# Designed miniproteins, single chains, continued (3), part 46

Each design is a single chain, and the fold is of that chain. pLDDT is the mean over its residues in the fold that is shown.

## One batch from the design tools (miniprotein)

Design m9575
Fold by ESMFold2-Fast:
Structure m9575 (fold): chain A 116 residues (1-116)
Amino acid sequence: PIKLTESGGGTVAEGGSLRLTTKASGDEVVSFGWVIDGGKLNGLGLASISGDGKTKTYNKAIEGRATISVDKEKKTAYLDLKDLKKEDTGVYYGLAGGATPAGSFSFGEGTKVTVV
């Protein structure tokens, strides 16, 4: 099983920026991502990255305002957000996809972001 430790978040002014971090321990990670729960973007998958950092996806709601990156050796992914909007308010869940079994996902406990 993959275990996730998350950090970042808090209250940020509209137009501001923040970094969310998800660190994995345990089994090998083949992908990282973020999904949001709560607020206007509830249930939206925001961004993903392959474990090697080569393949990235962004949801159009956050495209151009987000950068996802990974440190493969540290099993750590980063989501850098800029030009934050009130609609970006919610709980951000880091996720990690495992190789065994294929298609398995682990979720973090969530990081609360409030844009004021």
Scores: mean pLDDT 80

Design m9576
Fold by ESMFold2-Fast:
Structure m9576 (fold): chain A 62 residues (1-62)
Amino acid sequence: MKKVEEAKARVLEASKKLSPAVQQAVEDRIAHIEGMLKKGLISEKLAVEGLESLLDQIESYL
């Protein structure tokens, strides 16, 4: 969970410079990943990879 929280914080911080609609989409994606992790449908490693992929996408659009 610690690495997931760190990745989540970085994604949220990077999203602050995006439009409100994109920020909402990012928050929805994070919530979905967290929900799957909480239900045991994915590993912490997969959750971190998903968040890192999302961060890369955000940084590519900045």
Scores: mean pLDDT 80

Design m9577
Fold by ESMFold2-Fast:
Structure m9577 (fold): chain A 75 residues (1-75)
Amino acid sequence: MSVEELKEKLYKLLEEVKEKALALADTFPDPELSKQAKEQIEKIVKFTKDFAEKNPEMLEKLLKKVEELLAELDK
């Protein structure tokens, strides 16, 4: 797979993880806790994308880890 293909796949999976994590945060009874959780989720996703841009050699490893995380969230 090319670097561009790996990056596109990683970004797609990160958006899926983000959507599922944000949905989980919406179930929190405290609106402040929900808000803070959502902010942290968005920060983590942004950090991971930035890290992937700077470290293209890590794309395959990151993709594998995100796939594992998504599988756990999907259960």
Scores: mean pLDDT 80

Design m9578
Fold by ESMFold2-Fast:
Structure m9578 (fold): chain A 97 residues (1-97)
Amino acid sequence: MLFRLRVTLRPGSRDLKAARARAAQLEITVIEAALEAGLGSPLRIETRIVETPQGLQVELTVELEAPSKSTAEDLARRIEARVPEIARIELEELPLP
């Protein structure tokens, strides 16, 4: 089954270099968590840094294959456990082509 995972970190300082470092670390953490869960590498990964009134917010969108929704939910929980800065994590099942 194909899933889209959206991870949003809490807004931080307006330091773009720090925001880029947080984005890179989140991407590494997601890839490692997926590999450890036996899902392999994500099919697509996209990182955005968004300016908000509270500071710079990191958003990550990942598309991955998982054998079940339960497996994808387990991945989301693993990521949330490793990244205390997570404001939101959203899981969406995508239609197969």
Scores: mean pLDDT 83

Design m9579
Fold by ESMFold2-Fast:
Structure m9579 (fold): chain A 57 residues (1-57)
Amino acid sequence: SNIFPTLAEEFPERIEELEKLFESLPTIDKKDWEDLIEAYEKANRLELAEKLRKKAE
C-alpha cells in the first residue's frame, strides 16, 4: 500500500499524526520510508522530511 504520500500532501497540518501512525506499523520497508519523505518534501515540510530521512538511516 502507498497511501502515506497522498495523505501527507492532502493533510499537511496532520503530518505529525501521520508520522506516529506510520511508526506504529508492524512492517516498514525502505520504499515506504522514501515515499513518506518525498511526501513531506512536496508538502514543504523540509525539517520533518530531513528528520525522518535521518531516522530511516
Scores: mean pLDDT 64

Design m9580
Fold by ESMFold2-Fast:
Order: structure tokens, then sequence, then C-alpha cells
Structure m9580 (fold): chain A 59 residues (1-59)
């Protein structure tokens, strides 16, 4: 039904918004790790960002 389709689209939109927020948080984490000279953490967060992009979960 139309109502069920609208509810599903609402849920998908909420998921997309949360995934965008996760991507933004990772990008901020990369910048902060770099600023603090934490090359281990910077590398780990970059790998996580690339994995999310490869999975189509981040832009």
Amino acid sequence: SSAKREELLKILREIADKLRQIGDAIDKGIAEAKAQGRTDLESSLKAMREALEAAGLAS
C-alpha cells in the first residue's frame, strides 16, 4: 500500500542520513588524527572510509 511504501522510504531516508553522519565523523577523525600525529589511527580511519565507499554506504 502507499502508506507502507511511504514508511519504508522514511526509514531508508533515516538510514541514509545516519550513514552520511558516520562518514562526516570519520572525516573529522582523520583530520584530528593527522593533526595529533596519530598515523596509526589516521591509517585505520582512512581504511574504514574506503571500505564504506566501496560498499556504497558513503559518498
Scores: mean pLDDT 83

Design m9581
Fold by ESMFold2-Fast:
Structure m9581 (fold): chain A 67 residues (1-67)
Amino acid sequence: GDKEAANLAAAGAVVAAAEGDAARARQYFEKMVEAGGSTEEQGREMIEAAERGDAEAAARYASLGGK
C-alpha cells in the first residue's frame, strides 16, 4: 500500500472526526482503506466516534492505518 497516501487520509479523517463531520471522515477513511491502511469495520467505528465528537477514539482508529 501507499503509506504516504494512507497517512494523509488518516490525518484528514482525524480532523473531520474532531469537527463532527462524519461524511468527510468516511470519505477520508475510504481513501485510507484503498491505500491498504484499514478495514471497513474500523471505518464504521470511526464514523460512530465522529458522530459522538470523540476525537480520541477517531484518532485511534485512523492510526491503525499507519501500521
Scores: mean pLDDT 64

Design m9582
Fold by ESMFold2-Fast:
Structure m9582 (fold): chain A 91 residues (1-91)
Amino acid sequence: DEVEELLRKLEELVGEPELAERWLATYRRMPPELRELARLALRVSLYLLENDLKKAAELVGRTDLKTKEEIEQAFLEKTAPVVERLREARA
């Protein structure tokens, strides 16, 4: 499973031994729309932690961005409408 491989790598980079288990527990309870966003977030986070800004920017669809801060902001803006719709549906 690609997600489990990415989580193992993230756990190694962050140094938190239960990160993968907690992430998977939350991920499995997510609706399908949030699971797709969670997978994208995981890949972007890994590239940012490895300082691979070009690949992180490509995943966000903003190859013009050069800094970690700009890429993080673009990702948040891209995901905000979906997260907001899901909050409204639960209210």
Scores: mean pLDDT 74

Design m9583
Fold by ESMFold2-Fast:
Structure m9583 (fold): chain A 82 residues (1-82)
Amino acid sequence: MTELEKLTRAIVAAVRLLREAGDTPIPYDELVDRVAKETGVSKETARRAIDLLVEAGVIRREKVGDTEYLRLVPPEEIRPPG
């Protein structure tokens, strides 16, 4: 599996896991572990995929106390491509 294929699988898995969680935010480390185990990619690749999704605005990163939580951006906050 190429590096690009690993990254793509991790991205798809992260989005699906967050979608399945619905309104429940997932802790960053938990999502990394779940993506890595489900796709067979390294935790490093899973972190990279999650970070790219945050940068792309697909996932929001929310800090509550000392824990970082992730959730999908709600449909109402997704702007159509201009």
Scores: mean pLDDT 78

Design m9584
Fold by ESMFold2-Fast:
Structure m9584 (fold): chain A 61 residues (1-61)
Amino acid sequence: DSLEQAKRMARVAYNSLSHLPLPQRVQLVRDAFETMYKQGLLSDEEYQAFLEELDRLEKEE
């Protein structure tokens, strides 16, 4: 499931940067996935699923 894969990638990236302050962590993860989306490595649906999961993680902190 590509959408669940995108959500897992968001969680892994977010958790890999747990040593950084929340605003910097969120920004770096967003920038990385925006770059992948612009390079055609993520579909529209995968990118939206990623952004939704990242927003959820940020709100739960």
Scores: mean pLDDT 82

Design m9585
Fold by ESMFold2-Fast:
Structure m9585 (fold): chain A 61 residues (1-61)
Amino acid sequence: MEELLEEIRKAMEEAEVPEEEAERILKNFQAYLADPSATEEEKRLARDIILHEIRKRKEEE
């Protein structure tokens, strides 16, 4: 779980995501990772969605 959070943080840093937006994304994802009702599959899917959005934002600037 810590590894998923770190991957997203590094991706946002590399893509130069604004600090305010980065904090929101990390806080929301961290809360989701702490949810005992969320499965490992759902957590992994959430990571993939976030990484996709970061990638898309970097391309579109």
Scores: mean pLDDT 76

Design m9586
Fold by ESMFold2-Fast:
Structure m9586 (fold): chain A 62 residues (1-62)
Amino acid sequence: MEEERQERLLEEHARRLAESTIAGLKDNGLTPPPLEEVERRIREALRRDQELTGHKVEDITN
């Protein structure tokens, strides 16, 4: 139950972050990587952070 919820949230968050990152790069005249690559990198980073801390984004900020 919790694993499925966490995975879904991570996927949604990664998608939004990837879209925002690409939009920002384009707006600044930079050439962004493919969406799939950006999304995968973000997903992996978020997953690593989750695995290491065991907490959500809300716990990162004190």
Scores: mean pLDDT 70

Design m9587
Fold by ESMFold2-Fast:
Structure m9587 (fold): chain A 100 residues (1-100)
Amino acid sequence: SIVDKVLELDLALARREPGVVQKIVDLMKEIEKNGGIEVFNTPLGMELFYMVKNKKFLFKDVPDELLAALAVYQGKITVEEAERLLAEGKDIRAYIASLK
């Protein structure tokens, strides 16, 4: 289920697994297609739903991976670029803020 995918993603984010940006973007697209109100049972699910609907974050303290994923979802950067920036320990927030 989509809820199980959110829980799997939450664990992947906690472990800082490589490739997580693509998983976030894919789940955001699934929420967009299916409405996804069932994901409101988790904080991460609520955040993903808010990102899809408002192109903004619901919570103030978000992982860098979610910052990168929203930028990819909006077409501002590629998944490859996002994963590279995260792997290099770059300030993702500053980088995205520099984009027009």
Scores: mean pLDDT 79

Design m9588
Fold by ESMFold2-Fast:
Structure m9588 (fold): chain A 67 residues (1-67)
Amino acid sequence: STVVVKEVDTDATTPEEIKALVEELTGEEVDVYPLGENSFVAVSKDGRIIAFYNKKEKKLTIHEDVP
């Protein structure tokens, strides 16, 4: 399978805003966790990493698996 990486510039800064944006763009329910001081990870209910967020750069990176 090929992984498609999509980068999105965003003014989202809170975990709630990042969660809403990832769920809107992917259609998957996710939980957002702090990965570092300026980074978050979005994880699906079955434990798959769906997205990474860099707060310093205000960039969301979404990982889509293409069959």
Scores: mean pLDDT 78

Design m9589
Fold by ESMFold2-Fast:
Structure m9589 (fold): chain A 89 residues (1-89)
Amino acid sequence: SEEDIQLTFILEQMELDAKRLLDDESVSEEEKKRAIQGLLLSASELLRPKYPEIAKEFQAAAESVPFLSAEENVKRLQDLVRKARVALE
């Protein structure tokens, strides 16, 4: 569907944004973590109507952000994006 195409594009852009953020030496660890948390929460909200179980996983990942490094949070975001993309196929 058009909605699934749009969701796939948004999720792919979120993964790219998270990777770029990790490589940005001008951004602090705490700022990276806040930005990644925002991406995870946005993905959760976008997926919730059609894919509520995947949305819950993004929300749980967002809640765990303060307890993990920025690198660990990006890896978790990447893993969840791959899982969501498989469901959108």
Scores: mean pLDDT 88

Design m9590
Fold by ESMFold2-Fast:
Structure m9590 (fold): chain A 79 residues (1-79)
Amino acid sequence: MPSKEELLKELEELVKKYTELLREYMQKQGASQEQIEELEKLIEKELEQMKTFDKEELEKAIAGIKKNIKKLEEKIKSL
């Protein structure tokens, strides 16, 4: 059973992957560097908030991010 520290590390790794994919998607859609940087700052703020979550909330957040990563990968493939 994963510890809260292990879940937080997984969350940080998944958020990093999501941010990298989102950056690629936005660049392919013609978004400006400024728009990408502003969105990255919002994601960082959300990650800080998620770090206050309990173990159950972290597991739900991780599951949600994994689903969003899959959807974003599919969108990038369709371009």
Scores: mean pLDDT 82

Design m9591
Fold by ESMFold2-Fast:
Structure m9591 (fold): chain A 73 residues (1-73)
Amino acid sequence: LKELLEKSRELSEKLSEIMLALANGDMEKAVKLIKDMIETYGEEAVERLQLMIDSSTGEMKEKLEKALKEALK
């Protein structure tokens, strides 16, 4: 339970960093952050990113989809 809550907090912090990188137009940094997050947290990181994409609209949704696609290569 404690480990699950701690992991959830770290994932939320990583997602915020990814969103900030994308907002600043830094696609390379966003892709690197996504790769590092997937390497650390596995499938749960991909699921959290997909939920963020599904909740996003317009330009940010497109940027998130591109960053995730590049990170999965």
Scores: mean pLDDT 79

Design m9592
Fold by ESMFold2-Fast:
Order: sequence, then C-alpha cells, then structure tokens
Structure m9592 (fold): chain A 91 residues (1-91)
Amino acid sequence: SREEEVRRALEIVKELMKLEKDREALIEKLSEITGVSKEAVREVLAGNPNPSAEARKAFEFVQGLIALLAEAAERSEELRRELEELEKELE
C-alpha cells in the first residue's frame, strides 16, 4: 500500500540520517538501497552537474523518496512533525 511505501521510505531516510557523520557508511548504505555503485553515489554527493546514467539513477531514487515523504506529509501532521524533528537532529 502507499502507507507501507511511505513507512519504508521514512525508515530508509532515518537510517541514512544516522550515518550522516560517517561518509563511507552513508555511501555504502546508499549504494545498497539504490543498487548502484559506490562510485556513482560519490558522484551524486559531489554535485556533478553532468552525472553518469548510474549516478542519475541513484539521485532520482533519493528524490523519489523525498517526494513521496513530502506528499505524505501534506496529508499527515504526524509525519510532517517527525520529518521536522529529523531535520533538527542534523543541525
């Protein structure tokens, strides 16, 4: 269901946030969840304006998760607050 997809997306984002201070662990986890190479993930994180097809696939996957969570947050005050709390933990 859409609700289960949102829950999984939130769990993935929470795991990525826990790894924020460990760049190599973050790269490994992003590679694992997107199915693309660690090199492609490094390319995305470096902000390459002309990314490879593999790097673009990883970027689109992450954008898809963010878009899904943003759409769900428009319908759920509870999810919106949880996302705001996660953003504060990154500061």
Scores: mean pLDDT 71

Design m9593
Fold by ESMFold2-Fast:
Structure m9593 (fold): chain A 73 residues (1-73)
Amino acid sequence: MSKEEEELVERIARAAVEIAQTVHEIDGSDPLATAEAFVSAILKFLVDSGEITPEQAEELRRKALELVRERLA
């Protein structure tokens, strides 16, 4: 991945973890499921807006979910 893609992955993963932890504290939702849904929604938005390709989105999703799982463990 490029440095810019690595920074994007880090930002998405951080936001996903923060959202997941906040939602879990409010309603008890599974943090991993919440974070995965958030990551998917953000990447879909970026593809739909033309910022990234579908192929880039799959790579970024994989890397973001790796970081999310590590941080929620």
Scores: mean pLDDT 82

Design m9594
Fold by ESMFold2-Fast:
Structure m9594 (fold): chain A 76 residues (1-76)
Amino acid sequence: SLREGVVEAVLRAPPERLEEEGEIALSSEDPRIRKLGEVLREASRAKREGDEERTRKLAEEAGRLVEEIYKEEEER
């Protein structure tokens, strides 16, 4: 699923990539995408700190946010 794919992508990505993607998302005019950017930046921090439990929770939150964004776009 889209949600599971996002969770896997966040778990596999190096922290540098998550920080880069987070910064790009934070530059968005869409507050939902900016929220995703905050989550990705925090996931980068958690990975750098070796906090595997927090990284997993943030990956799950990112997956949920992406699923919600896509669902809202489909309801146009």
Scores: mean pLDDT 83

Design m9595
Fold by ESMFold2-Fast:
Structure m9595 (fold): chain A 92 residues (1-92)
Amino acid sequence: MLEEAVRLLKEAIAVANAAGDNATAAELQKLLEEIEAARGKPDQWYVVQKALERGSELLYESYKKTKDPRFKELGEQLQRLAEELKQTGENP
């Protein structure tokens, strides 16, 4: 799950940059840095869940502005992964 979360956020950053939404890309980059900083720590899954939830919100805002379906698809993937983490008990 951790590597999948990292991959999805990196893909979202690339899509945001390609679409010219550099502000969203910068915010997604900060979320990725938060996940990397939490790696191997007791709260890593909580940090990952919150980063995925925030990333989904950011991608939805980009979708509303750009109408690019890649933002919607990636946002839905981040939201689904966050929900799976919450349900599997990897979140305290």
Scores: mean pLDDT 82

Design m9596
Fold by ESMFold2-Fast:
Structure m9596 (fold): chain A 92 residues (1-92)
Amino acid sequence: SEAEEVEEQIKRIEEGKKKMIERYPEEAELIERIAEALKELVRVLGKSKEKSIEAIRRLAEASKELAEALGRPEAAAKAAEIEKETIEALEK
């Protein structure tokens, strides 16, 4: 069911969060923010355009900050591009 698919996605996000924090413990706060935004997006995608856009913006902002902290400005630029394209698609 859709609810079971959402629960499995949330479980995978939590597993990914734990692995990322183990690898980058100094960035734990940013990794937690990314995981929370992803979980919110999974819960609201297809149900609330407004909440989906808010979650995407939070995800992109935290992802850009993490990429910059890890010395990967190209990844920060990519996150900004994905944010813009995804929001534009949802607004149509």
Scores: mean pLDDT 79

Design m9597
Fold by ESMFold2-Fast:
Structure m9597 (fold): chain A 83 residues (1-83)
Amino acid sequence: SKISGESLAELIRRLHSLGLSDEVALGTALYAARLYDQGKSIEETVEESVRYAEELAARVGEELTPEKRERIRELLTEFLKRS
């Protein structure tokens, strides 16, 4: 994997700090790591991962406000640029 387990754990913790549940934070982080490992661009990985976070949130009854979606987008973009 291009992303270490320690870096992945940090991403999950940072997503949790945005108020995401365990399922949404973990699922979003793992999905982003998978897409990035498959060679998708940062922009494509972020866009697809934000959509996936919305799907997971809907499944668990969480509301992803536009502001929270943008914070997830910014966090993933920053994280992947440093990977």
Scores: mean pLDDT 84

Design m9598
Fold by ESMFold2-Fast:
Structure m9598 (fold): chain A 75 residues (1-75)
Amino acid sequence: MLTPEEIEKKEREFRELINKAIADLFRKMTYEHVSEEEAKEYIEQFVKEVEERFGKKYGELAKKKLDEALKIMLG
């Protein structure tokens, strides 16, 4: 079982990864003009990496956050 300090560190690391991924996705779409398909592939790859490092629940949360960000960027 993780200590409270280890849980806080893991949550902080997860938040930083999500924020960076959203910023990278925005940069790719706005400045690099990647296609929607390429953006979706980036999200799928990122979610897989998050699942492998943090577990399936964090992967599901990462997918939800990045899918929502992509929808906002496209709408």
Scores: mean pLDDT 82

Design m9599
Fold by ESMFold2-Fast:
Structure m9599 (fold): chain A 100 residues (1-100)
Amino acid sequence: SKEEEIFNILKKIKDLILENYDKFSEELQKKVEEILKKLEEIAEKLQEGKITYEEAAKELEEVIAQAKEMKKEYPEYSSVLDQVISLLEEAKKILEEMAK
């Protein structure tokens, strides 16, 4: 299903962050932990039917904005953060298509 595709993308984001975690500064580690927590909360709410696809897309838009700010603050990690942003934008697009 498209919902399973979204969960697979969120898993890819988590795996990408975790494989690069030890390379991040302590400050960036705290910020990516916040991102992971928000993504887990979005996934749980979607799985339990507690939020609409449109609401989930809005929450992902906020996470994308946070990731873009992190890229500005930590340009040395821009490569991995660009990959995270790209995957988040892919998941958001699927949610927006499902909301219609």
Scores: mean pLDDT 89

Design m9600
Fold by ESMFold2-Fast:
Structure m9600 (fold): chain A 70 residues (1-70)
Amino acid sequence: KTKEEIEKEIERLKKEIPEIKAELDRLKAEVDAAGEDAPRELVLRLIATALRLIGLEFELELLEKKLKET
């Protein structure tokens, strides 16, 4: 990847990560409010969103490290 491509991906992730965090917080609040009555689909969406956030944060960290080393 070129330096410009890395910078563009970092900007994309910096915009996307806060949105995913907001979605995760919303899903977590819904699950917490529903307690044991929470639909399995809602719980699975929470887990999937959390995993997606972890993946995006890891990708951002790797890209920032690559940019710094370039």
Scores: mean pLDDT 81

Design m9601
Fold by ESMFold2-Fast:
Order: structure tokens, then C-alpha cells, then sequence
Structure m9601 (fold): chain A 99 residues (1-99)
């Protein structure tokens, strides 16, 4: 169960980071920090003995926040610069939850 939860959250985080990078790069925005923070979050999860249900829910909330910002960017509801800031802030929050 916990190993499956870790694998599922890693796969979701990888996919959402890829989608964020693709959306921001289409808008001409540098994605170096987004890639770095995504990789850092994944490594933290990989190195944890277990993910608690609370940590799992909080990481999922961060992933949904990133998806919401990608959708808002694609719809033109926010600027690419604001989307990048929001995505970076969400990834940093995921990292803090996992510490």
C-alpha cells in the first residue's frame, strides 16, 4: 500500500511537472527552476521510508494547484510569469510538506 502510494504520487508529480514545463516553454518562459524543484520533490519522496496519508493528501493538493495554474495559463486567465511563480510556490510547498 505505501509503496504503491509512493509510486503513484511520484508518477503524478513527474507528469504534472512535464505538463507545467511544456506549457511554460510554449509561452517562452525559462523552466530551469521548475525542473529543479520537481526533481528535488521526487528525490525526497523516493528517499522516504513511507508517505503518511496527510503528506499524500497535501502533495496531491499541490499537484492540483499546479494543474489549475496550467489550465489558467492555457485559457489566458493568468500571465506566463504569474503561472511560473504559482507553480514554483506550489513545488516549494510540496517540498516543505515532505521535510
Amino acid sequence: SNEKAKKDIINLLKKVTELAVQALERAGIDTSEVKKLGEEAIKIIENKDEITPEEYRKVLAGIFAILSDIVALELGDITPEQAKKNIIDALKEIIEVLK
Scores: mean pLDDT 89

Design m9602
Fold by ESMFold2-Fast:
Structure m9602 (fold): chain A 95 residues (1-95)
Amino acid sequence: SDLEELKEHLEELEEKAKELKEKAEEGDLLAQLLLGEILYKIGEVYEEEGDLEKARKYYEEARELLERVLKESTDPKLLEEARRLLKKVLEKLGE
């Protein structure tokens, strides 16, 4: 992948994360799920760049959000998506 394309993709993901963070902090469980997914994707971009330390930080933050959705949600759809994403995050963390 072109480094400019990776940078543009990263900037778009960071912008989306910023927008979702406010709603997630207000207790919106869907926003927490979507933020977790975006942080996972940011982690993948840093991993592709070879920045494994930053990738790990984003994966750990995604795990915290997804675990919160699993704890606080009673919505079967949110629970299913949170479990699916958490499995991917844990695989990246070596768990």
Scores: mean pLDDT 86

Design m9603
Fold by ESMFold2-Fast:
Structure m9603 (fold): chain A 79 residues (1-79)
Amino acid sequence: GSSNAVQAVRHVIDGDDQGAIRSLQQGGGSQSASRAAVQTIRQGIRTGDYDRIRRGLRIAGFSDDSANVGVDYLRQLQR
């Protein structure tokens, strides 16, 4: 759910890829989808591309609502 999306974004910011993959899998993602999602989320964080972060969370199988919560968490941190 939304808490797993937030935890995944937090782990990517911290450089903890394994923690991010675990959070995405707890949200229902497969290992391969979660690994691909982490790469996409990391690129979005580096470039400030919130749409890319949302796409990464959706690759992992999160709903638009849960993905938006994860993106909003990052927006709050970058203020």
Scores: mean pLDDT 81

Design m9604
Fold by ESMFold2-Fast:
Structure m9604 (fold): chain A 65 residues (1-65)
Amino acid sequence: MAELLAKQKKKKDLLAKAKVLQDQSALNSRNSQQYAAEGNVLQSRGNATGSRNSKDLSEGLLKLI
């Protein structure tokens, strides 16, 4: 009864999470570039790592769909 509906909802939730992670990755990438321009190496590196991690997680979620 509810099994197919639950699986469809899970796929939709995964798609939504993947999109949020993609948006977060893009934002972190921009922040990394801005901090680099300001000479803030620590914040720049942190945002660059965050961007890559968010992208990798998003790609992982999309592979589950």
Scores: mean pLDDT 82

Design m9605
Fold by ESMFold2-Fast:
Structure m9605 (fold): chain A 60 residues (1-60)
Amino acid sequence: NETLEITKKSLEEAKAKMKTLSEEQRAELAEVLKQSAKEAEEVGAIESSELLRKAAKEIE
């Protein structure tokens, strides 16, 4: 699944960047990821949605 592979790659890059951010900045990114997960779920990209939600919890 091309979409899932792109999501995984973007997620790995985001995680690396997130580790250099402040706690406040990580909280803001977690909210962005939660919104992206909701949008992915609404268009039926369930696997991508689950990955985004897990990432949000991990950085929160």
Scores: mean pLDDT 76

Design m9606
Fold by ESMFold2-Fast:
Structure m9606 (fold): chain A 78 residues (1-78)
Amino acid sequence: SRLDEIERRIEELLAKARELMDKVRARGYATEEEREELIRIAKEMGRLVLELMRLRGYPESDIEAFKKHMEQLIEMLR
């Protein structure tokens, strides 16, 4: 199902983020390329969570609030 596809993709993105974060922690800093990759992962994960919220019947107000919080978080990570 679409729900299963989204959940699987989120798990894949979380695994990738963990791998990158482990590398960053071991080195003590993030490279520009690693920072950009983490931002890309965060954006895709946020998009998938928004779709998941819609599929699970979350109120539009909750979806809009999450979207705005996600946009603010991504901006701060730049």
Scores: mean pLDDT 84

Design m9607
Fold by ESMFold2-Fast:
Structure m9607 (fold): chain A 100 residues (1-100)
Amino acid sequence: GLTVEEKKKIFNTLLAIAKKNAPSTKILESLVKSFVEKYENPFTYEPEDIIASLALYAANLGLTDVANALINAVEEYAKEHPLSKSAKVLISQAKNAIEK
């Protein structure tokens, strides 16, 4: 299994991908800070599950562009790494929240 430090490195890599697609990196960074502070020990989950959870959180806040950037980062990761069932469910929920 991945260590917490290895999960943080992968998480930061996925965030960097999301930042390239986000129209405002400052909004994304503020969202990450808020989410991490609210959810103690997010790194008990897989990195893609954390990013997928952030995508759903952003979508529920009406931050459509940020949510899409996070969804795209998870989908890019999925090309080389099979997603967990939980990550797939979270991404599906985020996409549904954006469409409302």
Scores: mean pLDDT 78

Design m9608
Fold by ESMFold2-Fast:
Structure m9608 (fold): chain A 96 residues (1-96)
Amino acid sequence: KVSVVAVLAGTNTVDVVAFDENGNVVDGFTLSGTRALDNPQRLADLIKYVREKYPAPIIVGGTATLKEENRKAALEAGADAVARSVLELHELIEKH
């Protein structure tokens, strides 16, 4: 049912949004107080959790991905793609 999951890792919140094949939001959750998640280990732990919860490709975006360590950690944790801009995130979601 879930075709793609977006993880938008920002400064104050992380939004996890699950989409179906038609681009409709079908599930998700938000975490607040994301200072602890603006680091590679915490981001990796979140991606592992999302991967186990949703059997679908994971695309990571948001300001946390401006750091190379966070991009590498997300991919090593099982993220399928990392977007470096809002435009790239939108394009990657659209193609899945």
Scores: mean pLDDT 76

Design m9609
Fold by ESMFold2-Fast:
Structure m9609 (fold): chain A 60 residues (1-60)
Amino acid sequence: EELKKKIEEAKQQLYDGALLNAAIAGVPREDLEAFAKEYGLPLRPVPSKEEAEKILKSLG
């Protein structure tokens, strides 16, 4: 698979990881939705900002 397909795959994998990391970092759902629209990717179920903040607090 050539560059185009590799880029699309990488974008999807980065998107999934970015959504999870962003949720863990407390990024608002609306920002995640904007990111999804910008990259033309479906918005996946991820922890909300509240859930991410709760996780971060448990680590501190």
Scores: mean pLDDT 64

Design m9610
Fold by ESMFold2-Fast:
Structure m9610 (fold): chain A 64 residues (1-64)
Amino acid sequence: SMEEVLELALKQVEHIRKHHPDMTIEQILEAVRKTLDGEFPDLSEEQRKRIEEEVRKYLEKLKE
């Protein structure tokens, strides 16, 4: 499901943040995009954009 893919993406984000704390939001989103393209190629463009938006909101919330 899209929710399971989002949870996996957020887990990847936390791994990146732990091991690469200097990465920008845009660099983290680029890594997520590459993972979604490789691991979940059957996701629609709309589903991909929705996951990216949720990840961006999560990262922006952490900066507040």
Scores: mean pLDDT 83

